# Designs tried in a protein design run: designed miniproteins, single chains, continued (4). Part 93

Each design is a single chain, and the fold is of that chain. pLDDT is the mean over its residues in the fold that is shown.

## One batch from the design tools (miniprotein)

Design m15222
Fold by ESMFold2-Fast:
Structure m15222 (fold): chain A 76 residues (1-76)
Amino acid sequence: SAEEEARVVAELRRLLAEHPELAPYETYLISQLLTNGLRVEDVPALVAALLEALAAAEDKDRAVRQAVTDFLSTRR
């Protein structure tokens, strides 16, 4: 629903304010969350996975995209 989508976007934006290193990926992350029907409770777990991937990566853009793909592969 539109209300659930708005809550997903709001939760992502709240976490991105705490983790500005993810700010360049906001539009991409919103698109992936909404297109794949992820719920509000999935957002903190996704952000945690992205932060772990970024901490070790030289190619941060590739690391973010791979972490999103891996996260989505584990969700139903």
Scores: mean pLDDT 84

Design m15223
Fold by ESMFold2-Fast:
Structure m15223 (fold): chain A 74 residues (1-74)
Amino acid sequence: ALEEIEKLEAEAAAAHDAGDLETAARLTERAGELAVEHAEEISKETGVEIDAEALRAHVAGLVAQLRAEAARRA
């Protein structure tokens, strides 16, 4: 689960670096969905409590910012 999330985050970063903000937003959203789905497992593996609701809100904010920036450039 963590490895898949990290891979999606790396792909999102690569898309952002390439200027493809819409792809970066979609990949960030997918990584966030997996992180929320596996929040309990990640918390157990890292020893850090993850609030799934707070994480969902944070990811939604990042995705909204990326999409807003893409729209401003269009």
Scores: mean pLDDT 77

Design m15224
Fold by ESMFold2-Fast:
Structure m15224 (fold): chain A 65 residues (1-65)
Amino acid sequence: SLREKAIKEIERKIEEAKEKIEREPNEGWRLMLEGYELMLEGVKEGDARKIVEGLELAKKGLELA
């Protein structure tokens, strides 16, 4: 389903962000990780607010990375 594909994609981004942070700590990647984790919670719970807030955090992280 679309939801299952979205969950897997977000989980993939979370793992990638964790690996990048472990290799070289960076505030941008830490914010992106927080954003992706919040988005994942939002998708699993059906909470649009968490999805939007997570996306905003990920965007801020991308600007700093």
Scores: mean pLDDT 85

Design m15225
Fold by ESMFold2-Fast:
Structure m15225 (fold): chain A 120 residues (1-120)
Amino acid sequence: SEEEKVADRLIAELQRAADTAIEKLKENPEEGAKMLVEAAQRVADEAIKAGLTPEQVARLARAFHDAIRRVVKAAKEYAKKLGPEEQERILNLVRQAAADAASLLTEGMAEAVKRYEEKK
């Protein structure tokens, strides 16, 4: 279906964004965190424009949770190499970015389902 094709593209975009954020966190944690939130906003906007079924939203949500888990794990591993103050700063930064990204995507997914129902 068209919704399946959109979901597949958005899942791939989330995975690429997570990989990019993980690499950027090692050199510039603030920019890495920003990239994660901006990627969630782009994915939410694209999902809303296309409209997604509840089934495709469930797939996207699972992919997002997996992407966030990878980013948080990478941030924790990187932070262990730093002093206590910098470790706390980076972990708080990534947790806040993950929460912001989750909020944006959750709201976007709800609106995407609504847009799908309206186009029937």
Scores: mean pLDDT 86

Design m15226
Fold by ESMFold2-Fast:
Structure m15226 (fold): chain A 126 residues (1-126)
Amino acid sequence: MDSLPAEERARRVAREAAELFLQGKPEEAIDLIAAAKAQSTDPELRNLLDGMLAEIALIAAGRGDLELARRAISQLDPRVAAILQGFLDQGSIDRDAFLAAVAEEVGEEVAALIERGGELFLEALK
């Protein structure tokens, strides 16, 4: 397989995951992103994919679907998962507060990639 830039690979995953999500198959969308993450050793791509999983978790929580949110969170990097779960346990779905906490506790580069991954997923939903 040709070595595509991480963002281009992430954009392809975002399009396929968004199509599944729009078809009412959000669990399949989560599984697709998780499989792509498991097949990659590229930390940039893995963080972009975590951004997509975090966005699905925030959308699910905003709709009151806490089981779907927990499914998405379970596929995240453990530190990112703990931060997002802590916010949801407090009834918070504030994306900006979550990203600020990731930047402080994990790193600004990781937070920026998670933000960009979420944006790629939201763009694909349009």
Scores: mean pLDDT 87

Design m15227
Fold by ESMFold2-Fast:
Structure m15227 (fold): chain A 79 residues (1-79)
Amino acid sequence: GPVTATATLPAGDSRAIVNSSGPATVTIEGSKTVTRKIAPGSDSFLLGRSEGQSAGTKVTATAPAGYTVTVSVEPVDLP
C-alpha cells in the first residue's frame, strides 16, 4: 500500500518541509481538509495561524508504494 509520514502543527505559524522520492500528496486536516500535490524532491510551505490552522492540525504526506516520504514541521515567526 502507499507510504505515509505524519506531523502535527504546534501553535502559531510553521513551515512544513516534505521530502519525497516520488510524487506525493499532502493532506492538511484543519477546520477544512486541504490537499497539495508535490513533485519528487523537496518542497516547503507555510502552515498554521496565518493559514487558519490551529495547534494539533495533522499534516500527512502520502506517496505510492516503493517510494520514501518524510514530513517535518518547523516553527516560524511571521509579522
Scores: mean pLDDT 79

Design m15228
Fold by ESMFold2-Fast:
Structure m15228 (fold): chain A 59 residues (1-59)
Amino acid sequence: SPLDELRARVRALEGEIAAIDQQIANETDPRKKAILTARRLAVKVEVDLLRERIERLES
């Protein structure tokens, strides 16, 4: 279903955030850490927008 596809996309993006968090934890260069943090923020915003869309479809 379209709802299941959106949930699958959220799970995939949450997996990407977890991978970025692991990279941040293992990174010692503050400049590279800043780039990873910016990337994490972009993915988090996409997750939040998808969750809002899922909530509207479930209402």
Scores: mean pLDDT 90

Design m15229
Fold by ESMFold2-Fast:
Structure m15229 (fold): chain A 99 residues (1-99)
Amino acid sequence: KKEEAEKLKKETVEYAEKAAKESKTEGLKGSFLELKKKLEKDVEEALKKGDYDKAIKIAQEGKKKVDAMVKNKEKLEEVVLYAAESLRRIGEEVDERLS
């Protein structure tokens, strides 16, 4: 159980890190890295307490969250890029009106 928890933690952490690397937006990259950091902390805490079943469950739930974010990655990136472009255009319009 301990080896299974450690292996699953490593796989899930590497998966989140890879997803962060492949992300086109800083916001989405940050979200994957934050999820990775939280997962590492929560699993380590469960392992320290000897609760291997809880550690496995946390790692499995973490993997599901990474999977959900990866599935919606293209849609999330489109929304973020659109929002960034919209904010840039609003800023330019405000500067033009104030100038």
Scores: mean pLDDT 74

Design m15230
Fold by ESMFold2-Fast:
Structure m15230 (fold): chain A 85 residues (1-85)
Amino acid sequence: MEEEERIKKEIEELKKKIDSLPNPGFQRLARELFKAAEKLIEEEKDPEVKRQIINDLKSFIDDPGKPLTLPLELQRKLAELIAEL
């Protein structure tokens, strides 16, 4: 379906964005959040919710000062990753 292909494209674009991040520490953090987001997207059935997860993670990467834009599960993962620093 066109919607599923669009979601795959958005995931690929997000991965490329993460791989291009200039700060190695933030890039590693973003990659771990991306892995958690991929699991949530794979388990989700609603394409709109999948897209929202992708957009929330993109928004966080564009403005990491606003972690509250992330879904609750990703906010918890972010807190765990920060605590391990």
Scores: mean pLDDT 76

Design m15231
Fold by ESMFold2-Fast:
Structure m15231 (fold): chain A 62 residues (1-62)
Amino acid sequence: SKIEEAIEKIKRQSEIVGALLEKELGIPVEVEVEQIDDDTLRVTTRYGDQVIVSTLDVSEFV
C-alpha cells in the first residue's frame, strides 16, 4: 500500500539522517522507527545521554 511504501521511505530517510548526525557529532547515533498505529510512527534518536522522541503522521507523506 502507499502507507507501507511511505513507512519504508521514512525508515530509510531516518537511517540516513542518523548516519549524517553520527558523522557530524563524532559519536554513535542510534535511530529506531516504531509503528504505533496504522498511520503513526515513533522515531527515537539516541546519542550520548540524549534521547529524542518524535511522532510522525504517515498520511502526510503519502
Scores: mean pLDDT 79

Design m15232
Fold by ESMFold2-Fast:
Structure m15232 (fold): chain A 74 residues (1-74)
Amino acid sequence: MTRITIPPEFWRRLIEAPSLEEQRRLVREWLRSQGIDPDRVEHFEIDDDEQSPDTDPTREPLVVRLVLKPPPPL
């Protein structure tokens, strides 16, 4: 799995997006800017600490974990 930290400015854009489809589009465009082809991502998950007890979201970076399709056996 590849773990990538989302900068606060990009996280704000995701929250302000009018729909989940737009949020996914923004994530895909950002992944491309990082040199990652979103169409090759088997699965991705957003790891936010919102569900942690007493964590303040005002200063925490959002992390996206990417799971790429498994490579063929060596």
Scores: mean pLDDT 60

Design m15233
Fold by ESMFold2-Fast:
Structure m15233 (fold): chain A 87 residues (1-87)
Amino acid sequence: SMLEQQKKRIESEMLTFAEQVRDAIANNQQTFNRMAEELGLDVSELNKLPPEEQHQRLMNAYAERMKAKIDDSELKQKIDEIARELG
């Protein structure tokens, strides 16, 4: 179904974002700071946190941004499930 295809796309997009955030935390502070700012997060506060908590904060913010663009309740539920697993 179209809903199943959308769920798979959401999962793929969120997994890709999770990988990009981990890479930025490890290798590119400027990219990490820009990603955080684009999501409306306080970069100075994030930089005080350990890497795993930095990752969790960006995953949660990204999930909220994705849900804001979606009207379907099942897709929003899938986003929340993935954010809990990856964040």
Scores: mean pLDDT 86

Design m15234
Fold by ESMFold2-Fast:
Structure m15234 (fold): chain A 87 residues (1-87)
Amino acid sequence: TEAEKKLQEVLDELNGKNDSEKLLELVVKKAKELGIVDELVKKLKEGKSIEEIAAELLKKGDIATARMVAAVVERAKREGIKLEELG
């Protein structure tokens, strides 16, 4: 979708030289609009690891969504943001 393309573009910028805090806010907002953050938080509370969630998405051929999930979680942990507060 258009939102998925924009989220992937923002994720690529997160791995660059741009303001990581500002980009994280945009990524989280877009992921929440797509329901990715809510689903991720739910799966983590059920005891699934981020690696298991990403592997399931990769198995379905959804590499972009798997990368988005991994990058959002990694950046949120780096910035000290609790995933529960995003859902």
Scores: mean pLDDT 57

Design m15235
Fold by ESMFold2-Fast:
Structure m15235 (fold): chain A 96 residues (1-96)
Amino acid sequence: MGLGEAARESGDAKKAAIYAGAAAGLALISYGVAKATGGSEEDVKKAQEYADKAVEYAKKAEKYAKQGDYEGAVKYAEKAGEYAEKANEAAVKGGG
């Protein structure tokens, strides 16, 4: 299961926000790997842009969780997971 799916199944706004944070962390690691492995400048830039989006959505998930909005927290956690997957795909493509 992906982190976004785990957030949806958590039944807890705080857990959804934690999964969103984990997705953002993985996206940042993917960007770091792309940069370290000497991938193309375009793929490294895409990994960075997707990692920035994952972090943005993780922050939104945390804000909604603090407000007790479970549906909002899950929605933005799923988006954070989606962009983390895109960051990883860009990193892998740049490393080949």
Scores: mean pLDDT 78

Design m15236
Fold by ESMFold2-Fast:
Structure m15236 (fold): chain A 68 residues (1-68)
Amino acid sequence: MEEKIEEIVERVIKALKENPFLDIYGEVKRLVEEHGLPLEYVDEIRQRVIEAAKPLLEKIAKEFFEKE
């Protein structure tokens, strides 16, 4: 179970690097369904993605709003 959750988190973070305005909730829900996990895990995985990606999102925001 944890291995699948970590895989989903990594895939969402990779997608965020390509599109900083990605709908995190929508992408997590899609991957949760793809991996056959209960939708109840969507909120847990979304929170993990947000917490893990917070430094990355801050860096991306600076790149797009301060340098663009």
Scores: mean pLDDT 72

Design m15237
Fold by ESMFold2-Fast:
Structure m15237 (fold): chain A 98 residues (1-98)
Amino acid sequence: SDADIAAEIDKLTAELKKIIEETIKIAKENLKKAETLEEILKAIALLLRAIGLEFDLDLLKKKIAAGEISNEEALRQLQALLEEAKRLLEEAKELLEK
């Protein structure tokens, strides 16, 4: 139902926001622990990508609020952003382990 899709959008939006916030936190920790120029540049790149995802989420939220996209399209875009955010979080964690 439309109500079920709307509830799923809310859940995925909350999950995505948490992953982005965790990724930013870990990217900042990587930057603090960076010992080489390569590590500094990788940490900055991760941070910029995470900020980009935050921007994309905010833009998507505005489009949903304005009725510019369907709930089905919003769900698809949220799922794509969530997958990208999960990949980025894994990259940030891997860099921190070294």
Scores: mean pLDDT 87

Design m15238
Fold by ESMFold2-Fast:
Structure m15238 (fold): chain A 93 residues (1-93)
Amino acid sequence: DAARAEAAALLAEARALAARGVEEAKQSTDVNEAQRIVEETRREMERLARRALQAAGAAGPDAFAATWEELGRLSREFAEAAKEALEAIRRRQ
């Protein structure tokens, strides 16, 4: 199913983007720079999430629900990792 494959690909892209954003933030020497990276990553994740949900919706309600649940999980994981990264930078300053 092309729509399910597209949703899965967009979700994988969002996961990769989240991981890269967290690592880039961790390598920052300035908390303001790290915050900017986190904010930019969140905005890009939101764009990918909207596209993934649109693709999943085309595949059907079960695919939409599964994609919504996975995006919620990813969003919570990203928020926690970003918070930990920012706190670590603040402690070093």
Scores: mean pLDDT 87

Design m15239
Fold by ESMFold2-Fast:
Parts: sequence; structure tokens; C-alpha cells
Structure m15239 (fold): chain A 98 residues (1-98)
Amino acid sequence: SKEEEAVRKIIEVAKRLLKEVEPYLSPEVLEKIKKIIEEAEKKLEEGKLTIDEAVKAFDEIVGLIVEEAGKLPPADAERAARLVVAAKDEIDAIVAEA
């Protein structure tokens, strides 16, 4: 379905963001984000993941990244912020097309 395609794309964006920001994250925060993605993938496999739930999971991931970015040197914090903005713009485009 169009909704299933959209939620799959949202999960893919979240996975790419995680890979790009991984060097900036503590092991504890990295594990928390991996669990959020794993639970979203599980719901998707069960046919139960809505666009709203996928966006909520992504927003939770962004919140964790932003909190960790506050602990980084300014140049690294700016890089992490730019990666988050790019991912959010991509998610907004996916949701608008769904």
C-alpha cells in the first residue's frame, strides 16, 4: 500500500541518520535508538505501523540525537544538527506524498 511504502521509507531515513550520527552518540543512546527502530520494524512486519507512529518514532530518535549533540564540541554539534534537519526534510516530503 502507499502507507506501507511511506512507513518503509521513514524507517530507511531513520536507519541512514543513525549510521551518519553513530560516531557522535554514546553507546547507551545508540542502543536506545536501535531499539526504537527495531520496534518500528517489528510493527511494520506485523502490518501495524501507521505513518503517525513512524513519525513519532522518528521524532523520539531526533530528540535523543539533539540531547547528545548538546554535549559535543560546536563543530560536531553543527554537523549532527544539519544531518537531523536533512532527515526531517526527507521525512516531511515522504509524508506529503503519502
Scores: mean pLDDT 88

Design m15240
Fold by ESMFold2-Fast:
Structure m15240 (fold): chain A 62 residues (1-62)
Amino acid sequence: METPTSEEDAESIVRVVRRTLAERGLEVTPEAEELFERIRKGVGKPISEVNRLAAEAYAAAR
């Protein structure tokens, strides 16, 4: 059963990614910020899709 992403889930995912990047000493690039916006717009989509965007945001950070 696919659980749709809530607004709280999307905000929590963005917050966790930003915190993890800061802890690793990585800079949030404009590409990562665009992916964060896509995560926020992922409300109502399966959580698996939003988690894939989070993984892409980690890869976009430098």
Scores: mean pLDDT 77

Design m15241
Fold by ESMFold2-Fast:
Structure m15241 (fold): chain A 74 residues (1-74)
Amino acid sequence: MRKEIQDLLNKAIGLELRAIGAELEGNVEQARKDYEALAKTYEELAKVASGIDPELAEELQKRAEEWRKKADEL
C-alpha cells in the first residue's frame, strides 16, 4: 500500500506538470492525454484511499472529476 500510494502520487505530480506545460504551449493533444491520465491516476488514488480514509477518497475522486472535465474541455 505505502509504495503504491507513493508511486501514484509521483505519477500524478509528473502528469500535472506535463499537462500544464503542454496546455501553455498550445499542445492540445498532449495536454488532453496528460489530463486524462492524471484523472485516472487520481481515480486509482481514491480507490486505494477508500479503505483507509473515506473523506480523503472523496476529495481525490473530486480532483479526478476536475481533471477529466479539464481534458474534455480541450
Scores: mean pLDDT 83

Design m15242
Fold by ESMFold2-Fast:
Structure m15242 (fold): chain A 82 residues (1-82)
Amino acid sequence: SGARQAEAAAQQARLVDDGRIVMAEQIKVQDKLKENPSPTQEQLDALKKEREERIRRALESDDERAQAIADYDAFMAKFRSK
Protein backbone atom coordinates (compact mmCIF):
# COMPACT_ATOMS: atom_id res chain seq x y z
CA SER A 1 0.00 0.00 0.00
CA GLY A 2 0.97 3.64 -0.18
CA ALA A 3 0.34 3.94 -3.93
CA ARG A 4 -2.34 6.60 -3.33
CA GLN A 5 0.02 8.65 -1.14
CA ALA A 6 2.80 8.30 -3.73
CA GLU A 7 0.36 9.36 -6.49
CA ALA A 8 -0.84 12.37 -4.45
CA ALA A 9 2.77 13.38 -3.67
CA ALA A 10 3.70 13.04 -7.37
CA GLN A 11 0.68 15.16 -8.37
CA GLN A 12 1.59 17.87 -5.82
CA ALA A 13 5.23 17.85 -7.00
CA ARG A 14 3.96 18.14 -10.58
CA LEU A 15 1.86 21.21 -9.67
CA VAL A 16 4.92 22.85 -8.06
CA ASP A 17 7.00 22.05 -11.16
CA ASP A 18 4.18 23.42 -13.37
CA GLY A 19 4.59 26.75 -11.54
CA ARG A 20 8.35 26.67 -12.15
CA ILE A 21 7.78 25.94 -15.85
CA VAL A 22 5.41 28.92 -16.15
CA MET A 23 7.92 31.19 -14.36
CA ALA A 24 10.82 29.98 -16.54
CA GLU A 25 8.84 30.82 -19.70
CA GLN A 26 7.86 34.24 -18.29
CA ILE A 27 11.55 34.98 -17.60
CA LYS A 28 12.45 33.97 -21.19
CA VAL A 29 9.82 36.39 -22.52
CA GLN A 30 11.21 39.19 -20.31
CA ASP A 31 14.75 38.46 -21.56
CA LYS A 32 13.53 38.65 -25.19
CA LEU A 33 11.82 41.98 -24.43
CA LYS A 34 15.07 43.32 -22.93
CA GLU A 35 16.83 42.46 -26.22
CA ASN A 36 14.06 44.28 -28.15
CA PRO A 37 12.31 46.91 -25.95
CA SER A 38 10.13 48.06 -28.90
CA PRO A 39 8.69 44.79 -30.25
CA THR A 40 6.07 44.82 -33.00
CA GLN A 41 2.60 43.39 -32.36
CA GLU A 42 3.57 40.44 -34.61
CA GLN A 43 6.64 39.76 -32.42
CA LEU A 44 4.55 40.00 -29.22
CA ASP A 45 1.94 37.59 -30.64
CA ALA A 46 4.72 35.18 -31.69
CA LEU A 47 6.27 35.29 -28.19
CA LYS A 48 2.87 34.65 -26.60
CA LYS A 49 2.13 31.67 -28.90
CA GLU A 50 5.64 30.25 -28.41
CA ARG A 51 5.33 30.61 -24.61
CA GLU A 52 1.89 28.94 -24.50
CA GLU A 53 3.11 26.10 -26.77
CA ARG A 54 6.29 25.49 -24.71
CA ILE A 55 4.31 25.48 -21.44
CA ARG A 56 1.79 23.02 -22.94
CA ARG A 57 4.60 20.72 -24.19
CA ALA A 58 6.39 20.86 -20.82
CA LEU A 59 3.14 19.91 -19.04
CA GLU A 60 2.55 16.98 -21.45
CA SER A 61 6.15 15.77 -22.04
CA ASP A 62 8.57 14.58 -19.36
CA ASP A 63 11.67 15.52 -21.41
CA GLU A 64 10.39 19.07 -22.09
CA ARG A 65 9.39 19.29 -18.41
CA ALA A 66 12.87 18.26 -17.24
CA GLN A 67 14.49 20.83 -19.55
CA ALA A 68 12.16 23.63 -18.38
CA ILE A 69 12.88 22.82 -14.70
CA ALA A 70 16.64 22.75 -15.44
CA ASP A 71 16.35 26.17 -17.14
CA TYR A 72 14.50 27.55 -14.10
CA ASP A 73 17.06 26.11 -11.65
CA ALA A 74 19.94 27.55 -13.72
CA PHE A 75 18.25 30.97 -13.70
CA MET A 76 17.62 30.83 -9.93
CA ALA A 77 21.24 29.79 -9.27
CA LYS A 78 22.36 33.22 -10.59
CA PHE A 79 20.40 34.90 -7.77
CA ARG A 80 21.09 32.51 -4.90
CA SER A 81 22.62 34.21 -1.86
CA LYS A 82 22.62 31.04 0.28
Scores: mean pLDDT 72

Design m15243
Fold by ESMFold2-Fast:
Structure m15243 (fold): chain A 76 residues (1-76)
Amino acid sequence: SMSPREQELARLLADALDRLLAGEPLSTVQAQLAADLAAAGFSDAQIQQIVGLIVTLHQHHPELLRQELERLKAAL
């Protein structure tokens, strides 16, 4: 089972991916995800790694966004 910290991360990631699939601008989703992760108590280094992964996924592998969202929702 996931820890509360892992569940919070999964929820924030699922929200970010859902917003990207809904056609929200990457810059807007990136800024909001960074703010939400900071509010949830993630370190600056963790935020940069997580946000960087989502940016890379959206820019280079947009075909994987829906599958990753479905995976996160199934784990929640």
Scores: mean pLDDT 86

Design m15244
Fold by ESMFold2-Fast:
Structure m15244 (fold): chain A 113 residues (1-113)
Amino acid sequence: SEEIEEIKRLAYGINKAIDKLIEMIDTLPNEKAIESLKKAVETILNEIDELIKRSKNPKVQEILKKLREDIQTLAEKVIEALKNGDRETAKKILNEIRDLVNKYYEEAIKILK
């Protein structure tokens, strides 16, 4: 129950961060959007790392590690798109991160039920 609640809060927090990052891409200079993205990704990866350390289930740890790797890889692609002035690609990749978070969330919750 506690682990389910922690995973639920992580998924919610990441979805909220993505919404804010998309808004910032549409409203801020690309340099500021990149800075905000780097800070948000660092926070998200640290939260995932902490949850991996606390997890009692090896299958959930595996899912969280895969989520961490995928977020890191896709975040680098978002930064590259923004550096190239491609805001539409950056937003597409952020939505891809959202879809992956939701997929891994569903997989982790099924294991813990």
Scores: mean pLDDT 88

Design m15245
Fold by ESMFold2-Fast:
Structure m15245 (fold): chain A 103 residues (1-103)
Amino acid sequence: MDKINELIKKLEEFKKEAEKLYQERMNVDIATVEARRAALAKRQAEYDATIKEMESLADKLSDPAVKERLKAEIAETRARVAYHQALIDRMLANAKAKEEAAK
């Protein structure tokens, strides 16, 4: 099960990146937020590929309990990351709108 553990670790790393950006959101300038948002976006394809690989592996698992648990972990992780990304995107968009309005 080393492959599944590696994929779970990659998802956790992606979640930590999103959480770190969210935690620092109040104390960073727009340029820093944009740079981190872009870095997370670049990892989106890798994140999506990792989830797809985990889903494929889940379908091939012989233990139904392990299969169900893995699918639940994938769904929970996807929902949490999407929530954080959407919130950060809204905050960045609001910051840019305020900067444009100040002109």
Scores: mean pLDDT 70

Design m15246
Fold by ESMFold2-Fast:
Structure m15246 (fold): chain A 85 residues (1-85)
Amino acid sequence: MSLAEVGGITLSTLNEITKELIEKGDVESATEVQKFAGRVMRALAAGDIQGAIETLRELAKYLREKGLFDHAERVEEQAKLLEEV
């Protein structure tokens, strides 16, 4: 799988998490996910795969601290996919 394909899947996943959080009324967490998505997008555009992975792990930690364990696991899975590129 190419970096562009994995990056597209990662950004799609973060967008889905954002929509789910908005639907449940967690606008604060949704806003933070969007900020992290912007950081991931910029890192990937620069070819900084490690920066993208580190940003995703920071987001997963944030989500765990908020008690959003299922969302945190999905973000960690995206970080693991980027490690395989």
Scores: mean pLDDT 87

Design m15247
Fold by ESMFold2-Fast:
Structure m15247 (fold): chain A 112 residues (1-112)
Amino acid sequence: NERDIEIFEKIVKLLGVKGALTPEQRKAAEEAASKVPFIKRLAETYGITPLEAAALFLYHYLSPETGEGIRKLYEKEFADLLTALKGHGGAVAEELAKILNIPEEVRKKYGL
């Protein structure tokens, strides 16, 4: 779907994920994200890396425009992703939230 690719390209450009993480942090984050089944399916669906899929998911999930109903639907997937990213000990979840320009108030609410 050309529209989905265009949206994804805009998000990837905004996120700058690959430019802001060290190669070691990126590898650890890719491995962690790939262990989350929902994120792996997103990555396969969009033809992107697990870390890029995780960044795309976090960006939309933590967006002020995202309604409470959608957050409740994906609450488990969000918790699974945060657990995976925090579990590798590299502060990658916090750095990723900063790269995504997530507001400080939202980051504090979710321990990011």
Scores: mean pLDDT 73

Design m15248
Fold by ESMFold2-Fast:
Structure m15248 (fold): chain A 62 residues (1-62)
Amino acid sequence: IDLEKLRAAAEEFIPLFEENRDNPKKILEAAQELVEKNNLSASAEEVINEAGVLLAQRKIKE
């Protein structure tokens, strides 16, 4: 897995993740579309998990 591309995709996904936090299905579908659009070797679940980690790091920084 290309960690650099995964992280970049996760960062791009963060706004969608935050806006649709109460819509798990939309979050999953958006992540799947992002993976397909960028031809990532990562799964949608991996993108969502990485975005979650980045958001947690942001909250700690707060």
Scores: mean pLDDT 74

Design m15249
Fold by ESMFold2-Fast:
Structure m15249 (fold): chain A 89 residues (1-89)
Amino acid sequence: SDEEARRLVREALEKVSQAIKYKENGDFEKAKKYAEEALRLARQAVELMSDKERGERILEHIEKAVKAALDGNTKEAAIHAMEARRILD
């Protein structure tokens, strides 16, 4: 359902924030774990969305946010996370 998909995207974005936090604190193992969970939740959300084009755009930004987070590029990660939320809303 679209309501469940929206919930999963918001959970994925929370996991992106955790990945950023743990990467900044030097906990690379936890950062990677949260990043992987964010991608899993985002992919599940796209499968549940009625608007597939919108879902794919959200997923693309979450994937970019996750990559930036793991690279330690906090600013870029935040920008992509905000874009995913903007597309969702």
Scores: mean pLDDT 89

Design m15250
Fold by ESMFold2-Fast:
Structure m15250 (fold): chain A 89 residues (1-89)
Amino acid sequence: MKKEKEEKIKELREETFERLSELLTKEFGPDSLKRHLAEAFLRLALSMGVDISVIVQMLKNLEVSEETIKEAEKLLKELEKKIEEIKKE
């Protein structure tokens, strides 16, 4: 059971990262250094289960637009809810 839950959580994190990467590409463009730095941090933060408020603050520090931050926060909150549902099972 624990191994199956861990795999599901990993898949959800990877799916969420892909959606976040699309938002960052739209914001900065595909060749932006800021995009690459934001993606690297998001990948690490998602793997470590970092709090959403910390991720939002990092995006603000990278000068991500308020609209992109709102969309990213929504995706991160959806991920957190899905992970909690899996853990509760």
Scores: mean pLDDT 78

Design m15251
Fold by ESMFold2-Fast:
Structure m15251 (fold): chain A 80 residues (1-80)
Amino acid sequence: DRKELIEKAYEEGYRLGAELAKAGYTLVEVYERARIEGDKFAEEAKSTYGLTDEQAKEVRKAYVRGAGEGAGRVLMKEAK
């Protein structure tokens, strides 16, 4: 199910973004990492489920969106 893949990509990205932000990485560094990991996630999904290039692109976008939102949640909290 395409919706489940998009949701999973968002959740995996969210986790990555939150973890990197907690480790002290900047939002720019989070997005750089999220693009690389999101491309890998989308390529694995394309290979496993036979997605089109457009479908893989949507999975990648969900991953990157998740990472930004996960990082943003952490960065909006006081560290202590």
Scores: mean pLDDT 82

Design m15252
Fold by ESMFold2-Fast:
Structure m15252 (fold): chain A 116 residues (1-116)
Amino acid sequence: SMELRKKGLELQERIEEVILEALRTGDFEKAKKELKKLLEEGLKLGLITEEQKEKFLKDFEELVERVVEIALEYLSQYPEYAPLIEELEASPEEEQRKLSMRFLADVMEAARAAAA
C-alpha cells in the first residue's frame, strides 16, 4: 500500500539519522538503543522482516567495530581519495576512528542531499 511505502521511507530516514548522529557524536550505545527501538516498531508495522532486523543490528555492530576498515574500503574505490587514505594511515589509531567516522558521516549527508 502507499501508506506502508511512506512509513517504510520514514523508518529508513529515521534509521539513517540515528547512524549519522552516532558517526558525528561517537555515542554508539545511544544509537544502538534507538536503532533497536526503530527496528521493533518496523517489525510491528510489517515494514521489515526479522531477518532484516538482525542484519541491520549486525551491520551496525560491524560499523562500530570496523569503522576504519569500512571507510578505507569505500575510499579505495575512488582515486580522488588517495590523500585521505594517506592521512588515515599516518594517523594514530584513535584519530583514524574519528577521521573515518567524520568521512562516513559526510558521505551519508551528501548521499541524502543528492536523493532529496
Scores: mean pLDDT 83

Design m15253
Fold by ESMFold2-Fast:
Structure m15253 (fold): chain A 61 residues (1-61)
Amino acid sequence: SIMEIIEEAEKRLRELGASDSQIEAFTKTILAMHEILHLSPEEVQQLVDLAAAAVERRKAA
């Protein structure tokens, strides 16, 4: 389900070093996009993977 993907995303992003404000903003944005654009669970997972990659790149910089 979308909510399970979001809960795992919050945990993953926190473990990668994202701030609470970044995680909150990301979660609100994904939920809004899901409601407006009717994103599939697979599309939501792709956005989560993109966000995780971005957090990892910032840690390397």
Scores: mean pLDDT 82

Design m15254
Fold by ESMFold2-Fast:
Structure m15254 (fold): chain A 98 residues (1-98)
Amino acid sequence: MNSEEFIELLATDRAAAAERLREYVASEDLSEAEREVVRVLAEGLEAGTPAEELARRAGEVAEAARGPEEGRRAANGARFIVLVSERAEELRALQAAL
């Protein structure tokens, strides 16, 4: 997945960004915990949930994952999506100021 392309989608079209995340889950060999993290994030993006709240929800799913390896993979995915979401919000604010 191209992170720059995804950041642009998050800044301009949150529904398209959520759809991209669902396509990612469908095409990749992800664990159950990783799929659940992506689901929570996609639903939150469609609902307009702030990045901090998305981070909290994704973190809860990662903590509920069975085994330390599963938890680490889910947590890493959650951190990546939160970082990308924060960058998209920054880009949106900059575009609105122009």
Scores: mean pLDDT 66

Design m15255
Fold by ESMFold2-Fast:
Structure m15255 (fold): chain A 73 residues (1-73)
Amino acid sequence: SGAEEIARYEKLAEELGKEDPNVAKELQAIRDKGDVVGRVLAARYAKEKYQQKLDDIRTALENLRKVLEELEK
């Protein structure tokens, strides 16, 4: 159960690290603590960082949509 969730988010952390070098550095620092808690925290950090990135993209798209709507008036 929890182990499966941790394993899934560890894979997500690796993917995020490939995409953003700053995220890779933060994740490496957390993982270098070497314990199970460090691994769980790294996985949760990756999940929240990804969610923040998606939220930023959604906000940018919504703002762009509003600008385009104003230009059509």
Scores: mean pLDDT 72

